# Ledger of designs, part 47: designed miniproteins, single chains

Each design is a single chain, and the fold is of that chain. pLDDT is the mean over its residues in the fold that is shown.

## One batch from the design tools (miniprotein)

Design m1613
Fold by ESMFold2-Fast:
Structure m1613 (fold): chain A 61 residues (1-61)
Amino acid sequence: KLTLDDLPAELRGTVRAAADYILRHDADLRDDEAALRKFLQGWGIPEEYLDLALALLQGLE
């Protein structure tokens, strides 16, 4: 199972904040990979970590 520990320390807070935002405001965003990738890029996630961050967010409760 992928965890935040699989990300660089600098990105863990950003991905956690993005996850909390999605769960609170737009849970359906997880079903749209293209929209979710754009959202994460807007939150400052580098392209090389987008697939990992995407997989983490899709695995959230």
Scores: mean pLDDT 73

Design m1614
Fold by ESMFold2-Fast:
Structure m1614 (fold): chain A 99 residues (1-99)
Amino acid sequence: KEEEIKELAKELAEKLVEAAKAILKGDIEKAKEYIKKAKEILEKLKKLGADKSVIDAAEEGIKILEEMVKAKEEGTEDILKLIGRVLRVIGIAIDLENK
């Protein structure tokens, strides 16, 4: 159970980073695929009873990525805000790998 939670948290961290990379490349369809996969992993983590800190970090990362996708689709993309969001997602991914 604990090993499974750690593996899923690591996989979710990887999906968050890949989604951010896709957004930076302008591949919004690919970013949406990675966000969907991250959400599926989050639901598995919830069912396994992962710690609230893991769930909260994962939800925050997904929310930031969804905000980035929306900004890109609406044409309201701010480069400095985009950089800040990418760094925050990377920080969340690193935290998830070390939980």
Scores: mean pLDDT 84

Design m1615
Fold by ESMFold2-Fast:
Structure m1615 (fold): chain A 72 residues (1-72)
Amino acid sequence: MEEELVRRINEAYRNRDLETLRDLLRELERIGASQRLIDRVRLAIESLELGVPLGVVRLRRYDPERFRELLR
């Protein structure tokens, strides 16, 4: 089950389908999915909303100094 959800998240992200990612986030929250899956979808949504790669969103969250360097 988790593998299929991760696959759907990755597919929506690859297609830059923000609407599907938001729907998946609501579905995961409703069914009480793992916090790891919920966080993954939130990072994917932020990546698409900002128009930056997922790695950059991770840097913003965990290393904001390095993230600011990338905005140069």
Scores: mean pLDDT 72

Design m1616
Fold by ESMFold2-Fast:
Structure m1616 (fold): chain A 87 residues (1-87)
Amino acid sequence: SALEKLEKMVERLKEDIEELKKILKESKGKPTKEEILRAIGIVLRAIGDLLDAEELIKKYGKTPELEKLYEELKELYKEILELFKKL
């Protein structure tokens, strides 16, 4: 279902935020090439999830539950970008 897909996206982005926080803490302002590539991968997946969420909402319509999850995804995406900028 669209609801289950959006819930899985939210869970994945929360995990990606924790991974980015770990990279920032361990790198101490000197990230490795591997850490930078992992961070780029997280940002790209978050963009993909946000675009997929928009398509799901367009296809299945705006329900209060889907709208709430989409707003949560947008806030998580913003947090990912702010963390990425700190690298």
Scores: mean pLDDT 86

Design m1617
Fold by ESMFold2-Fast:
Structure m1617 (fold): chain A 98 residues (1-98)
Amino acid sequence: MVDRANHLQTMSTAMQNSSKNQQDRADQIQQQSDDYVNQLTRQAQLSTPRQASRLLQQAQDFQSRSQSRVDSLLDGSRTLQQNSDDSLRQAQLLRDQM
């Protein structure tokens, strides 16, 4: 039973690391998206009405796509964290029975 508990703890740690990596990636995508949208919005303010409309549409489309990617990564991170917590609880229960 010790080997099984150790295996579950190792799996839990791996899942936590994967969850953290997905959160860090989501943060990077969000920051890059915010910077790009702000840049396009500033360019739109200095542009002709036709060019401004195009730039604002590009900013909105980019923000929507980036938000979908961020949401997917955060959902994946949450699932990994839940599975990690479940594996850790299972490992503790196995140790408590010894």
Scores: mean pLDDT 84

Design m1618
Fold by ESMFold2-Fast:
Structure m1618 (fold): chain A 90 residues (1-90)
Amino acid sequence: MLRVEVLEATKDEVKVRVTAADGSTAEFTIKGLKVGETVESEPRRLADGRLVRVIAVAESPDKVRVFAQELDEDGRVVATSEPVEAEVKE
């Protein structure tokens, strides 16, 4: 399963680390997220060959919710992580 960790959450960017069950990691930076918006990162390939992307949702000015999706080679979602909430510092 994928694990999601928010490394940084500001009004200008959200930085997220995704970790797979084998310990493979990828970092994602999402810029320009506004309250009420949902942003999808570009997909990135983990060291084990898994293709993953991050979805970030700004539900309020002070909180962002993020989760990760695993994609197949056709771009279809095959797994979704549990969402994680983080406090926006600015």
Scores: mean pLDDT 80

Design m1619
Fold by ESMFold2-Fast:
Structure m1619 (fold): chain A 95 residues (1-95)
Amino acid sequence: MEKEINEAIELIESELTDEEFHANLEKQIQALKNALKNYKSDPNITPELLQQTIQDIDKVIELLKKLLPKHSDPEKVKEIIKELEELRKQLEELL
């Protein structure tokens, strides 16, 4: 999950086209959803790792909010923010 978050941050800061940006970011969100499913079934997951992942998601949300006024399709960026906020909520429920 930390690796996927860091890749999402790098993607947001890259000079990709809008279509490439959306496709790659949605792929990273899907990877985060898969990691969350694994976390729910993993008895070795630690509260420290969950807290770090929540903090990393908060950083991605902040970067997306800064990108919003510069993006050609702000509605798609808002939907991505909503998906990340829902993932954050599900991670908090595991604490």
Scores: mean pLDDT 71

Design m1620
Fold by ESMFold2-Fast:
Structure m1620 (fold): chain A 68 residues (1-68)
Amino acid sequence: SERVEQAKKRLETLEKYIEEHESELNEEQKKALKTIAEILRKYVETGKLTQEEQDKRLEAQKTLLKNS
């Protein structure tokens, strides 16, 4: 599906970003980015994303904004 394809692209972009900026990211940012990557990976593998997983992704994104 289109959403799964978008998730794959986001996962690839996110993993590359983490690799390229690992030295610049603090521990909270790394944890948040890895949480988002984990959720995207599950969605790519299963095609399913629960409301709880969506909420975790949103909280991780909020953490990134606070730690910018």
Scores: mean pLDDT 79

Design m1621
Fold by ESMFold2-Fast:
Structure m1621 (fold): chain A 73 residues (1-73)
Amino acid sequence: SEEERKKFFELLKKELDLSEKQEEALKELLEKYEVSEIANMSPEEISKLTNYVLSLELAKKVRELARKFLALN
């Protein structure tokens, strides 16, 4: 849902030291994909979908946070 995606985006901003460009790329990603879809992507796919604005290491953290978010909600 849009509410779930918004809640996850706020979690990402709280847990990760994101630049403005990284925040915008994640906002755009979450406008196209549900949290469950992101949790099932590879870090390479997440990075690619953000036009490599997210490094592989940051993409790995985003995926792990998506998995944790789904386990708790």
Scores: mean pLDDT 88

Design m1622
Fold by ESMFold2-Fast:
Structure m1622 (fold): chain A 58 residues (1-58)
Amino acid sequence: SGGGAAGLQAAAEALRAGASLEEAAQTVRDTIKREAGVTISDENALALARATQALFGL
């Protein structure tokens, strides 16, 4: 399992490419489901995207 790390990396890449927070959140959700087989809520995915934006200054 590496879904969390992969999800945050995907969010950072999406945000750097000019994606919205909602688009980055969807990318997090899809990546975690694909890599770890875990479904997270839209609210949790959005929180992770926002945390990624804040952490990396995006």
Scores: mean pLDDT 82

Design m1623
Fold by ESMFold2-Fast:
Structure m1623 (fold): chain A 90 residues (1-90)
Amino acid sequence: SPVERLVDEAFEAVEKKDFEAFAQAVIGIHRVSGVTEAASNLLLAGEAYLRGDKEKAIEYFRQAIEVARKAGHKELEDAARRFLERVEKS
């Protein structure tokens, strides 16, 4: 799906420490999903992670999960959970 492709692009951007590519992927996810608050929290989480603030990144990813769940957007909830798991293992 378009969401799955954009999520994979966002993961690659985080691994390469490319915040601009990460932001573009999250903007794409927002355009497809329409869940503004989840997209906003994903951007804040990625920015915090790339600055080395793992604790703040975890907080924002958890907020993105909750907002996506409340919006009923399963693909976005699952994507946010995958980001959280990756950050917690790093």
Scores: mean pLDDT 80

Design m1624
Fold by ESMFold2-Fast:
Parts: C-alpha cells; structure tokens; sequence
Structure m1624 (fold): chain A 90 residues (1-90)
C-alpha cells in the first residue's frame, strides 16, 4: 500500500540519518543532536506514520549542526551526509 511504502521510505531515510548522526555524536560529542534525533524517532514510532514536518525539523537541526561543524568533518561519509542535508533543504 501507499501508506506502507511511504512509511518504509521515511524509516529507511531516518535510519540512515540516525546511524550517521550517531557517528557524528561519537566523533564530536554532540549530545543535543543525539537527544533531538532520539525524540523525533520516538515520536515517529509512536505515530507509526510518515511526518514531513518532523522530517523537515530533523533535516533543519542536522543542517545547522553540520554548518557549524563542517570543518571538523574529515570522513567521506560525514561529508556525504552534509551535502545530502543541504540538498534536501533546497
């Protein structure tokens, strides 16, 4: 169904953001980003549906953190996330 396909797409995207954000947290110790991502993931799990506003907030929060810390990112995967977040906002 369309609802299941949309949920799966969003879950896969969110999982990727979370896994890379956990790497960023371990690298730089950003507790605020970790807490925000955990809160948003929990909200999605409780609602069990795709939420564009929630996704936009996650992307906006991650983008802000990446912009402030871009020069500290030395791993190719981290740079790829930074570019993906910037592209998603456009």
Amino acid sequence: SAEEEEKKRWEERLKKFREEAEKLYELLGNEELRKLLEEHIKAFEEEKKSNQELLDKIAETLKKWVEENYEKLDEPELKEIAEEVKRAEE
Scores: mean pLDDT 61

Design m1625
Fold by ESMFold2-Fast:
Structure m1625 (fold): chain A 75 residues (1-75)
Amino acid sequence: SDAIEAGRKAVQAQKLLLTDKSPAAVQQALKLADEAEELARKTRAAGPENQPTVDTLLEQIEAIRADAEAALAAA
């Protein structure tokens, strides 16, 4: 499932940012967030019944991007 894979990538990005604030780790987390967003878009395209799942995934992805930007600003 694209939604399950998106969720896995989002969790992986969150775990990475909790343990490593280096520029390389931030870049990897942003790459995972981009991949998760692409899978969320595919989930949305599959049907309107997926909208609540997509909304939750996009909120998680936005939080990851905010955390990544905060890590870069703190460096």
Scores: mean pLDDT 85

Design m1626
Fold by ESMFold2-Fast:
Structure m1626 (fold): chain A 88 residues (1-88)
Amino acid sequence: SWEDKLKALFDSVDTDGDGYIDSPEAFAEMLRKLGLNVSPEDAEKLFEIADKNGDGKVSWDEFLAFVKKIFDDHIPIIDLLKELEESK
């Protein structure tokens, strides 16, 4: 399934094998491989949106939920970024 391919991609950037994406740079690489052109600053903001528990790491479950918002629910990235800006 596409989720299996996404998990393989997640595992490929999870260089320490702990089951988390722990840097905005690794997260940006994932987004680029999914065909999303984001700036490093936007990737940092999207990383914060995906990190729902605020621990500075994105789990597989959090990443899958984030990707489903964009691809299955068709939520534009710009709308996700606006949500972060409103959360002052």
Scores: mean pLDDT 70

Design m1627
Fold by ESMFold2-Fast:
Structure m1627 (fold): chain A 107 residues (1-107)
Amino acid sequence: MKPSKEAIEYLKKGEEYDKQGKYAEAFNWYWKAIQIDPNFAKAWYNLAKAMIKLGYANVAPTISALYPDNPAAQLAAYLMGEAGNVPTPPKEYKEKGEKLLKEQFPE
């Protein structure tokens, strides 16, 4: 199912702040997008990238523990973990998250 119009609007707001180097503001808008649509893989991916740019290393285990059945959230946790050299989620969750990203935008 496609993300809601409201979630897409919040993603777009985050991307505008990200382009300005305002990663904290971008993170907040991506977070709002995933609150509306928890399966919005692009929002989770952009959230992870913003967290990496902000230097958040120790949040990955918390995201992984809070959203164990959300493949997009597990991919975000994995990317944050890699940036901070912290434990990553199980390989299976990374693969599920990557599949969900391809489903949302195949290129």
Scores: mean pLDDT 66

Design m1628
Fold by ESMFold2-Fast:
Formats: C-alpha cells, sequence, structure tokens
Structure m1628 (fold): chain A 73 residues (1-73)
C-alpha cells in the first residue's frame, strides 16, 4: 500500500529533523551555560542562534508527522 510507504518515509524524515533539533538545542544550552559562567555576550548570542535552528527543525518534524498522519487517515 503506497500510502503506508509514504507515511513511513515522512516519519523517518521527522525523526531525522527531531534529532537535528535535539543536537542544536543541546549546543545552545551548552553555549548559554558557558555565557553564564564567563559573562560572554558573544556566547549568549551564538546560543540563541542554535536555539532558533533547533526550533526550525522541531517545527519541520511536527509538520512531517502531521502529514504522515493525514496520509494514513
Amino acid sequence: KEKEKLAEELLKKAEEAEEKSREYYEKGKELFKQSDETGSSKLASLGAGYYILGVGYEVEAELLRRKAEEILK
């Protein structure tokens, strides 16, 4: 059934996007921690950038999951 195959591919892409989101959030957290410890505004700015990327991938993952769910229904 073609719908099931397409949904599986979308879910796999969602998992990949979710993994990237997690990686960027962790990088952002580490940079924010270093910013707190050193008082560096540059590290805080870089951390914010990684958080924005993390949000982008999180949204992408959710959209892919919703599309897969819609195809299966």
Scores: mean pLDDT 84

Design m1629
Fold by ESMFold2-Fast:
Structure m1629 (fold): chain A 77 residues (1-77)
Amino acid sequence: MIYADASQVEEIKKKLEELEKEYRRLVKEGADLEKIREILEEALALLGLLYSLGDDSVVPKMLELQREIARLEEQLR
């Protein structure tokens, strides 16, 4: 792994940790489902970026987030 790829992966992982912390806060506070969906969509996009960088281990987590987003979309209808 080259330094640029390692740095990019670290940045994405830090952002994912921030998004997970924000997600837990919003869920605990009973926040707007649309806002919760936005956080999950952003996390999914970052996992997709990790996948494009060669991290196949994120695939199960991406599927989990897609399922969670679909559930929230049903609740918003």
Scores: mean pLDDT 78

Design m1630
Fold by ESMFold2-Fast:
Structure m1630 (fold): chain A 89 residues (1-89)
Amino acid sequence: REAEIADLYAKATAAGKKRQAALAKVKALQAQLDAAKAAGAPQSEIDKLQKELLDAQIEEGVAALAGAVAVTVGERLGGDREALRRAAE
């Protein structure tokens, strides 16, 4: 049980790292998109940034789901939900 909980902590941590990377990418792309729109950038540039932003949002969502699953399963195995949740962040 402890080994299984430790594995879920590792998975939650990995998911959290992926989520943080994706979230940083979303923030950077949103700022670039807002700046491009404010500067009157060509529609082709705006479209490219919108596609990249959507891809980054999907990456964040997938990582968030993976983390949530690891937290839920870890809690059911007797792990500390708050500690698992913090690892997944």
Scores: mean pLDDT 81

Design m1631
Fold by ESMFold2-Fast:
Structure m1631 (fold): chain A 107 residues (1-107)
Amino acid sequence: MEEEKKKAKELLKEILKLIKKLNEGEISFDEMLEELIKKAEELGDEKTVELLKKAKENPDLAGEYLRKIIAYLTKHLEDEEIEEIIKELESDYTVEDFRKIVEEVES
């Protein structure tokens, strides 16, 4: 639980950081996926690695797999922890946005 929580925080930070770079035109979607795969492998999060590889193999479904990853990671975190990550990265996302992704993925 503690170890999974630390990995979830680190991966969610990387996702938000890379999404910001993608939105600013600094990286491509493929480059984002490759950096996330590397980060997930470094952290030993096999589930996230599998989903990211599926996103890379299926470009038409890549957004869906990314949402599944965000939902999976978000389930390990409290609202306060998500707020800290959002604040640190100056992200345009809110805690409510992450909770909605979880609800939509589970529906």
Scores: mean pLDDT 80

Design m1632
Fold by ESMFold2-Fast:
Structure m1632 (fold): chain A 106 residues (1-106)
Amino acid sequence: SSALVKQLIKASFRFLAVLTEVLLEARRTLSDEDYEKLEELIRKLSTLISKGIEALNNGDVSSFNQIKTQIEQVLDEIEKLVSPEMAKELRQAFNALKESMNNYAS
């Protein structure tokens, strides 16, 4: 439905906005070494999200659950590098994106 497409688009833009804010905060607060680590974690996160969407579109629940676990692990690592407030926003934005992907794939 058009409503599910709008939910997915909105959640996707919100998640991107939060990731941008994470990188902007990190550049001001982290060492160069920790910032490079954060960039690598965000690259891994993007790859896993892409794979998760593919698994959902294919109805591959087993692969999706494995990828979901890997995404949660990467998010836990990112959350350790950023402020508690930013970690909370990132987790909330991801949960909304995950819900919208599940609803769209159904």
Scores: mean pLDDT 82

Design m1633
Fold by ESMFold2-Fast:
Structure m1633 (fold): chain A 99 residues (1-99)
Amino acid sequence: MTLDELRERLAELALEAARLILDSSEDVLRGIGLTLRFIGLSIDALQAKTVEELIAIAEEMIGLIDDALANLDLSDAARARLRRIRDDLRRLIEEARKL
């Protein structure tokens, strides 16, 4: 994996999480807040210059997913998809550490 591939993959995962929360949350205000945070993290990922910055962004995304799973009223399908995004982020961090 290259640094550019890592940026793109992180941005894609952030936007996937943003869309999922926006589409699935019944708490509109909390859902919008988390969606905007994930959009911001997708931009941060595309602007990141180091592997260490990208790992920090991925770790922040995992924290936001854990917050969404704890505090948002989400369907079981949405919760399962967020857990898959979290697992993808963990795998991406391990791949990034090999760079």
Scores: mean pLDDT 85

Design m1634
Fold by ESMFold2-Fast:
Structure m1634 (fold): chain A 77 residues (1-77)
Amino acid sequence: MEELIEVAKKIIELVKEEKYEEAIELYVEFLKEQARKAGIFNEEKAAESIEKLKKEDKKELAEKLKKLAEEFLKSVE
């Protein structure tokens, strides 16, 4: 819970600073760690997801992540 709150806050901060690549990287690393902890880490799926993210507009993707992070923080407060 606390780790997810901290990651959400950092994503919002990075996007606000226009550090879109760093925000996306933080999100990807967080997802990989969560998948490994849950025992569902799949190397092929991870590579596919990363490749898909590379095709997205970085600013648009980062702003979507910021909205998700803000929604999450609002839900937990």
Scores: mean pLDDT 73

Design m1635
Fold by ESMFold2-Fast:
Structure m1635 (fold): chain A 55 residues (1-55)
Amino acid sequence: LVAALAKALGISATSAKALILATLQGKTLSEIAAALGVSPATVKAKMLAALAKLK
Protein backbone atom coordinates (compact mmCIF):
# COMPACT_ATOMS: atom_id res chain seq x y z
CA LEU A 1 0.00 0.00 0.00
CA VAL A 2 2.67 2.55 1.03
CA ALA A 3 4.88 1.80 -2.02
CA ALA A 4 1.87 1.84 -4.36
CA LEU A 5 0.68 5.20 -2.96
CA ALA A 6 4.18 6.70 -3.21
CA LYS A 7 4.51 5.60 -6.85
CA ALA A 8 0.98 6.67 -7.86
CA LEU A 9 1.30 10.14 -6.24
CA GLY A 10 4.97 10.60 -7.17
CA ILE A 11 6.01 11.06 -3.54
CA SER A 12 8.49 9.37 -1.21
CA ALA A 13 7.63 6.33 0.94
CA THR A 14 7.94 8.59 4.01
CA SER A 15 5.31 10.97 2.60
CA ALA A 16 3.05 8.00 1.78
CA LYS A 17 3.38 6.73 5.38
CA ALA A 18 2.50 10.22 6.66
CA LEU A 19 -0.53 10.26 4.33
CA ILE A 20 -1.77 6.91 5.71
CA LEU A 21 -1.25 8.05 9.31
CA ALA A 22 -3.11 11.32 8.61
CA THR A 23 -6.00 9.31 7.15
CA LEU A 24 -6.11 7.10 10.27
CA GLN A 25 -6.23 10.29 12.40
CA GLY A 26 -9.36 11.32 10.47
CA LYS A 27 -7.77 14.02 8.33
CA THR A 28 -9.96 15.00 5.39
CA LEU A 29 -8.91 14.64 1.76
CA SER A 30 -8.79 18.46 1.59
CA GLU A 31 -6.20 18.59 4.40
CA ILE A 32 -4.13 15.82 2.80
CA ALA A 33 -4.36 17.51 -0.62
CA ALA A 34 -3.20 20.84 0.89
CA ALA A 35 -0.17 19.11 2.46
CA LEU A 36 0.73 17.54 -0.93
CA GLY A 37 -0.01 20.70 -2.95
CA VAL A 38 -2.67 19.05 -5.14
CA SER A 39 -6.47 19.10 -5.40
CA PRO A 40 -8.59 16.74 -3.25
CA ALA A 41 -9.94 15.14 -6.45
CA THR A 42 -6.36 14.35 -7.56
CA VAL A 43 -5.55 12.72 -4.19
CA LYS A 44 -8.75 10.63 -4.37
CA ALA A 45 -8.04 9.53 -7.97
CA LYS A 46 -4.42 8.58 -7.20
CA MET A 47 -5.41 6.69 -4.04
CA LEU A 48 -8.06 4.73 -5.99
CA ALA A 49 -5.52 3.96 -8.74
CA ALA A 50 -2.99 2.73 -6.16
CA LEU A 51 -5.62 0.52 -4.47
CA ALA A 52 -6.67 -0.92 -7.86
CA LYS A 53 -3.06 -2.05 -8.47
CA LEU A 54 -3.21 -4.04 -5.21
CA LYS A 55 -6.18 -6.10 -6.46
Scores: mean pLDDT 67

Design m1636
Fold by ESMFold2-Fast:
Structure m1636 (fold): chain A 72 residues (1-72)
Amino acid sequence: MTPREAADELERQARELASKGTASDLYLASDLYDHAAYAYISAGDFERGRELGDRSDELRRKSEELTKKKEE
């Protein structure tokens, strides 16, 4: 498996988790997007790595917001 193929697989897994929309799934998706970003950078795809890193940060913020909103 090439580094690019590994990055593509991590991105697909992150997208699936993000589609579920729960705070926990969004947090896990952000972690997988961060891993995918690192893998793309390691494969020489700096632009995609940056885009997925930004998406990871966005999903983490959304997960934290949902967690706070669940507070009674």
Scores: mean pLDDT 79

Design m1637
Fold by ESMFold2-Fast:
Structure m1637 (fold): chain A 72 residues (1-72)
Amino acid sequence: MDEELLEIAERGGKSVHTTPNPSSAVTLLTFSISTYVNLGKIDEAIKIAQDALSSPHPEVKKLAQEKLEELK
């Protein structure tokens, strides 16, 4: 149910900063933001996107910026 998806999304968002693979980081960020948005938790989606702006991967930072613009 929604609680299980939320836990997976939170774990995915946390892993964006620790994953060495930029493609995996982009996938985790996309999944986490989409899951929070689908659950109506826009504030959590914004928080994850803001946290992703500190990522060492330029692809992750670009995606995070684009998602923040969409979520405003």
Scores: mean pLDDT 75

Design m1638
Fold by ESMFold2-Fast:
Structure m1638 (fold): chain A 62 residues (1-62)
Amino acid sequence: MRDYTEDFRKTLEFLKNKAPDAVIGEPAEFALDGKPYSLASYLKLSKDPPISPELMRQMSQK
């Protein structure tokens, strides 16, 4: 779980920092498909999250 958890947490924190006011609640809300692991799997290549913060917000909102 180290690689998946690390990528997920990094992406989650990055998303939360970019749009903390947009999503209020648990980290699972940022995970998109209702699973926190789903976010890491969806991105899966997020060694560096070079995606725009607006795109991440769109994915969070669906």
Scores: mean pLDDT 46

Design m1639
Fold by ESMFold2-Fast:
Structure m1639 (fold): chain A 88 residues (1-88)
Amino acid sequence: SLVDWLINKFNTLSIEQFLALTSLYIRMLLRDNPELAQQYVNQLSDVVKEAERKLKAATTEAQRQQILEDLKKQVIDIMQQALQEAES
């Protein structure tokens, strides 16, 4: 599934590599609507930047894990919305 693939890539890639891969996937998925693709890529970039700011402020492993879990949920939601748009 898309969710299983995203979780696997999130766990194996750096945040920067994961953002690059998911952005590429969105651009390919929404190739016929580049303006919409850019909106989803911007949403991904924004949630990643927010997570990076929170990670820099995190002082415990529990805080870091919570930030990463929240990031995964946000990315999965954005990717599922982009997929739904492409299949509509």
Scores: mean pLDDT 84

Design m1640
Fold by ESMFold2-Fast:
Structure m1640 (fold): chain A 77 residues (1-77)
Amino acid sequence: SKEEALAALLARAPASLPDALVRAVVDVLTRKGIPEDSLVTAGLRILQALAAGASAEDLVREFKLSRAEAERLVALA
């Protein structure tokens, strides 16, 4: 479930990142139709990139997010 994926990501996310960002990442991936079995892995990759200082352009290129979604996630980090 989305709730199980969120709980797993909150437990595994870099401690430097706010919970609001983790929730936003789950919402973005769910809206994109990412399957639940891939959602934790995909979400963790995005969160790790953001913890490493990834730009909105990096997120668009690597994770195929819209620019608006990428800019919002960077702003929450």
Scores: mean pLDDT 83

Design m1641
Fold by ESMFold2-Fast:
Structure m1641 (fold): chain A 74 residues (1-74)
Amino acid sequence: KDVALNAPEIKKLLLRGKSTEELEELAEALMKKNNGKLLVLAANTDVYPGEEAEKMLEDQVKAIELAKANPELL
């Protein structure tokens, strides 16, 4: 439940592009700085199948990137 990357759709998107281990390590670091928010978005992704789940993940990744660039948002 606490690891966003447990969601199958999240893992599929992360597998596209780079090594899964590198992306998992990055996501874990971002999740640590954003305790709870990444988890909430991942939970919503589990509810939405297919393309909607993938869109949710894209929005989540962008939100995490913004949060990392602006730590004040945390």
Scores: mean pLDDT 48

Design m1642
Fold by ESMFold2-Fast:
Structure m1642 (fold): chain A 97 residues (1-97)
Amino acid sequence: GAVADFQRAIQLIQQGRYVDAGVYIARGLAQADAATQDQAFDVLISHGGNPMLIRRALDLIRQGDTDAAGRYIGRALSTLDQDTAIAAVQQILQIIQ
């Protein structure tokens, strides 16, 4: 389920595996409704995620290209401090729960 996908993403970020983490975030978000997706992407942007990369990821999720979306999310998160990236994913996890 989405909760397990986000928990796995946090573990991958702790390992420096941002691209793999992005794929799990995209899989979790693909299971959410459109309003929840919009809130989650706003969280990623508010934590310093590149808005162009994050918006492209949202479009790709809505097109069903979850793996491509994950690569864009991973790139956006890779420019953040590890603690900031983890905090963003934890906030999304609270929205999903």
Scores: mean pLDDT 88

Design m1643
Fold by ESMFold2-Fast:
Structure m1643 (fold): chain A 92 residues (1-92)
Amino acid sequence: SASKEASRREIERVVEAWNIGSTVEKAEELRRILEEREEVAPLVEVAALLSSNAEELLSKLSREILEEIIERLSKDPTSLNKYWIELLKKIL
């Protein structure tokens, strides 16, 4: 769908930023995407791709935003989403 294609472009942009930006800048970009985008699944894909840095980057987001991510992931209880929910709960 067009929505999936737009999400993939946002993922690519986030991945590029994670290679060159500071951890704070990367966290702010993730926060912006979470506030503006309806679906969280693309961020789970990015986090899985960059798993070694995902926990650190997500820990820079506010508790309120982390709780919103958990709620949104809980609406689609895939095995991957359950894995990320458990990971996010550890960093709250």
Scores: mean pLDDT 57

Design m1644
Fold by ESMFold2-Fast:
Structure m1644 (fold): chain A 55 residues (1-55)
Amino acid sequence: KEKEIEERKKRIEAIREENKAIMQKVLKNDPEKLEKAIELLDKGEESLIARYEKE
């Protein structure tokens, strides 16, 4: 259980980093939107990890 959760967490982190890079590219002209998007991504990652821990 713990091992599987850690593996999923690492995969999610890798995807998050990739998505952050894409958001920086797309929102390069809107720093406020970029900051908000990164906050949402961080919140989403935390929420997903909590779900996996529950299941």
Scores: mean pLDDT 69

Design m1645
Fold by ESMFold2-Fast:
Structure m1645 (fold): chain A 99 residues (1-99)
Amino acid sequence: MEAARRAAERARELGREDEEAELARLALEDPRAAMERLLRLELARLGVPEDVRDRVLAAFADPDDERRIAVAEELARALAETDPELAEKVREEIEEAKA
């Protein structure tokens, strides 16, 4: 996997060229940290509140499926105001995870 290249490409797609070098470096040194940073940038661009973003990132390390689902539902509600199509996709993934 070309993790550094993909991380840099995602930063460009999000309009965050300033983050390309740092994300490429993180993708080589700590791929999980690179994913968390990219997710923070994506959620910030979508207008998700900072406290919700922090809970979404914390859910990455949470072994409890019920807490992870609750955070995903909170994310879907936050996205419904800024990107209703993405909110529906998140809800579909939650429903599949519950099934």
Scores: mean pLDDT 73

Design m1646
Fold by ESMFold2-Fast:
Order: structure tokens, then C-alpha cells, then sequence
Structure m1646 (fold): chain A 72 residues (1-72)
């Protein structure tokens, strides 16, 4: 949980710097530890979209939306 949160923060920081490959790497690692982390799914979707990996981006976006609906 704490490690997943740290990896998510590192991924978001990489996104802010425009380092989309590094962001995708950290966010993917966060998801390997916490698959229900909809925040990491959402940011990974953003990173993948910036990389032109549109199909993968859409899949992670859908998972994020599903988890958010279950929460609310």
C-alpha cells in the first residue's frame, strides 16, 4: 500500500515533467502492487495516451472508471 502510493507519486511527478515512459513504468509498478488503485490507472491512461498507445490507454481508463463507480 505505502510502496504503491510512493510509486504513484513518482509516476505523477514524471508525468508533470513530460517523461511519459518513466511515468508509465512507475504507474505500472504501482498497479502490480495495488490493482484497484484507480488513481494510478487514471494517470497511466494519461501517460499511455501521450505516448500514442491509445488502445491500452482506453483499457486502463475504463478500469479506472469502473473502480470509481464501485467506490461512489
Amino acid sequence: SMEAAQLTVQGITALEKGDYETAAEYLSKALSLQPDNWTALDYLSDALEKLGRTEESQQYRQKSQQLQQQRG
Scores: mean pLDDT 84

Design m1647
Fold by ESMFold2-Fast:
Structure m1647 (fold): chain A 88 residues (1-88)
Amino acid sequence: SMLEIAKEIKEILKKLAEKAGIESSVEVLPDGKLKLSENLKKYFESLLNRELPEVLSPEEALELAYEAAVVLGDEDTKKRVEELLKKL
C-alpha cells in the first residue's frame, strides 16, 4: 500500500540522518505524504544544496533519499530506493 511505502521511506530518511548524527523525525500523513522535522529538512537542504518543500510526496521523498544516498556513497540505501520506486 502507499502507506507501507511511505513508512519504508520514513525509515530510509531517518537512517540517512542517523549516520550524520542528526536526531530527526518524519511524520507520515493520512494521504501518504511525508513531513520532515525542521532538523532533517535543514540537513538534506544543506547536503543537496537545494530547498525542500515542507511536505513531500512519496515520489519526491524517494528522489530525495536517492540523491542523499548518492552524495553519501550509501550503496545499500540506493538499492533499497530503487526497489521502492518499482512499487510506485
Scores: mean pLDDT 84

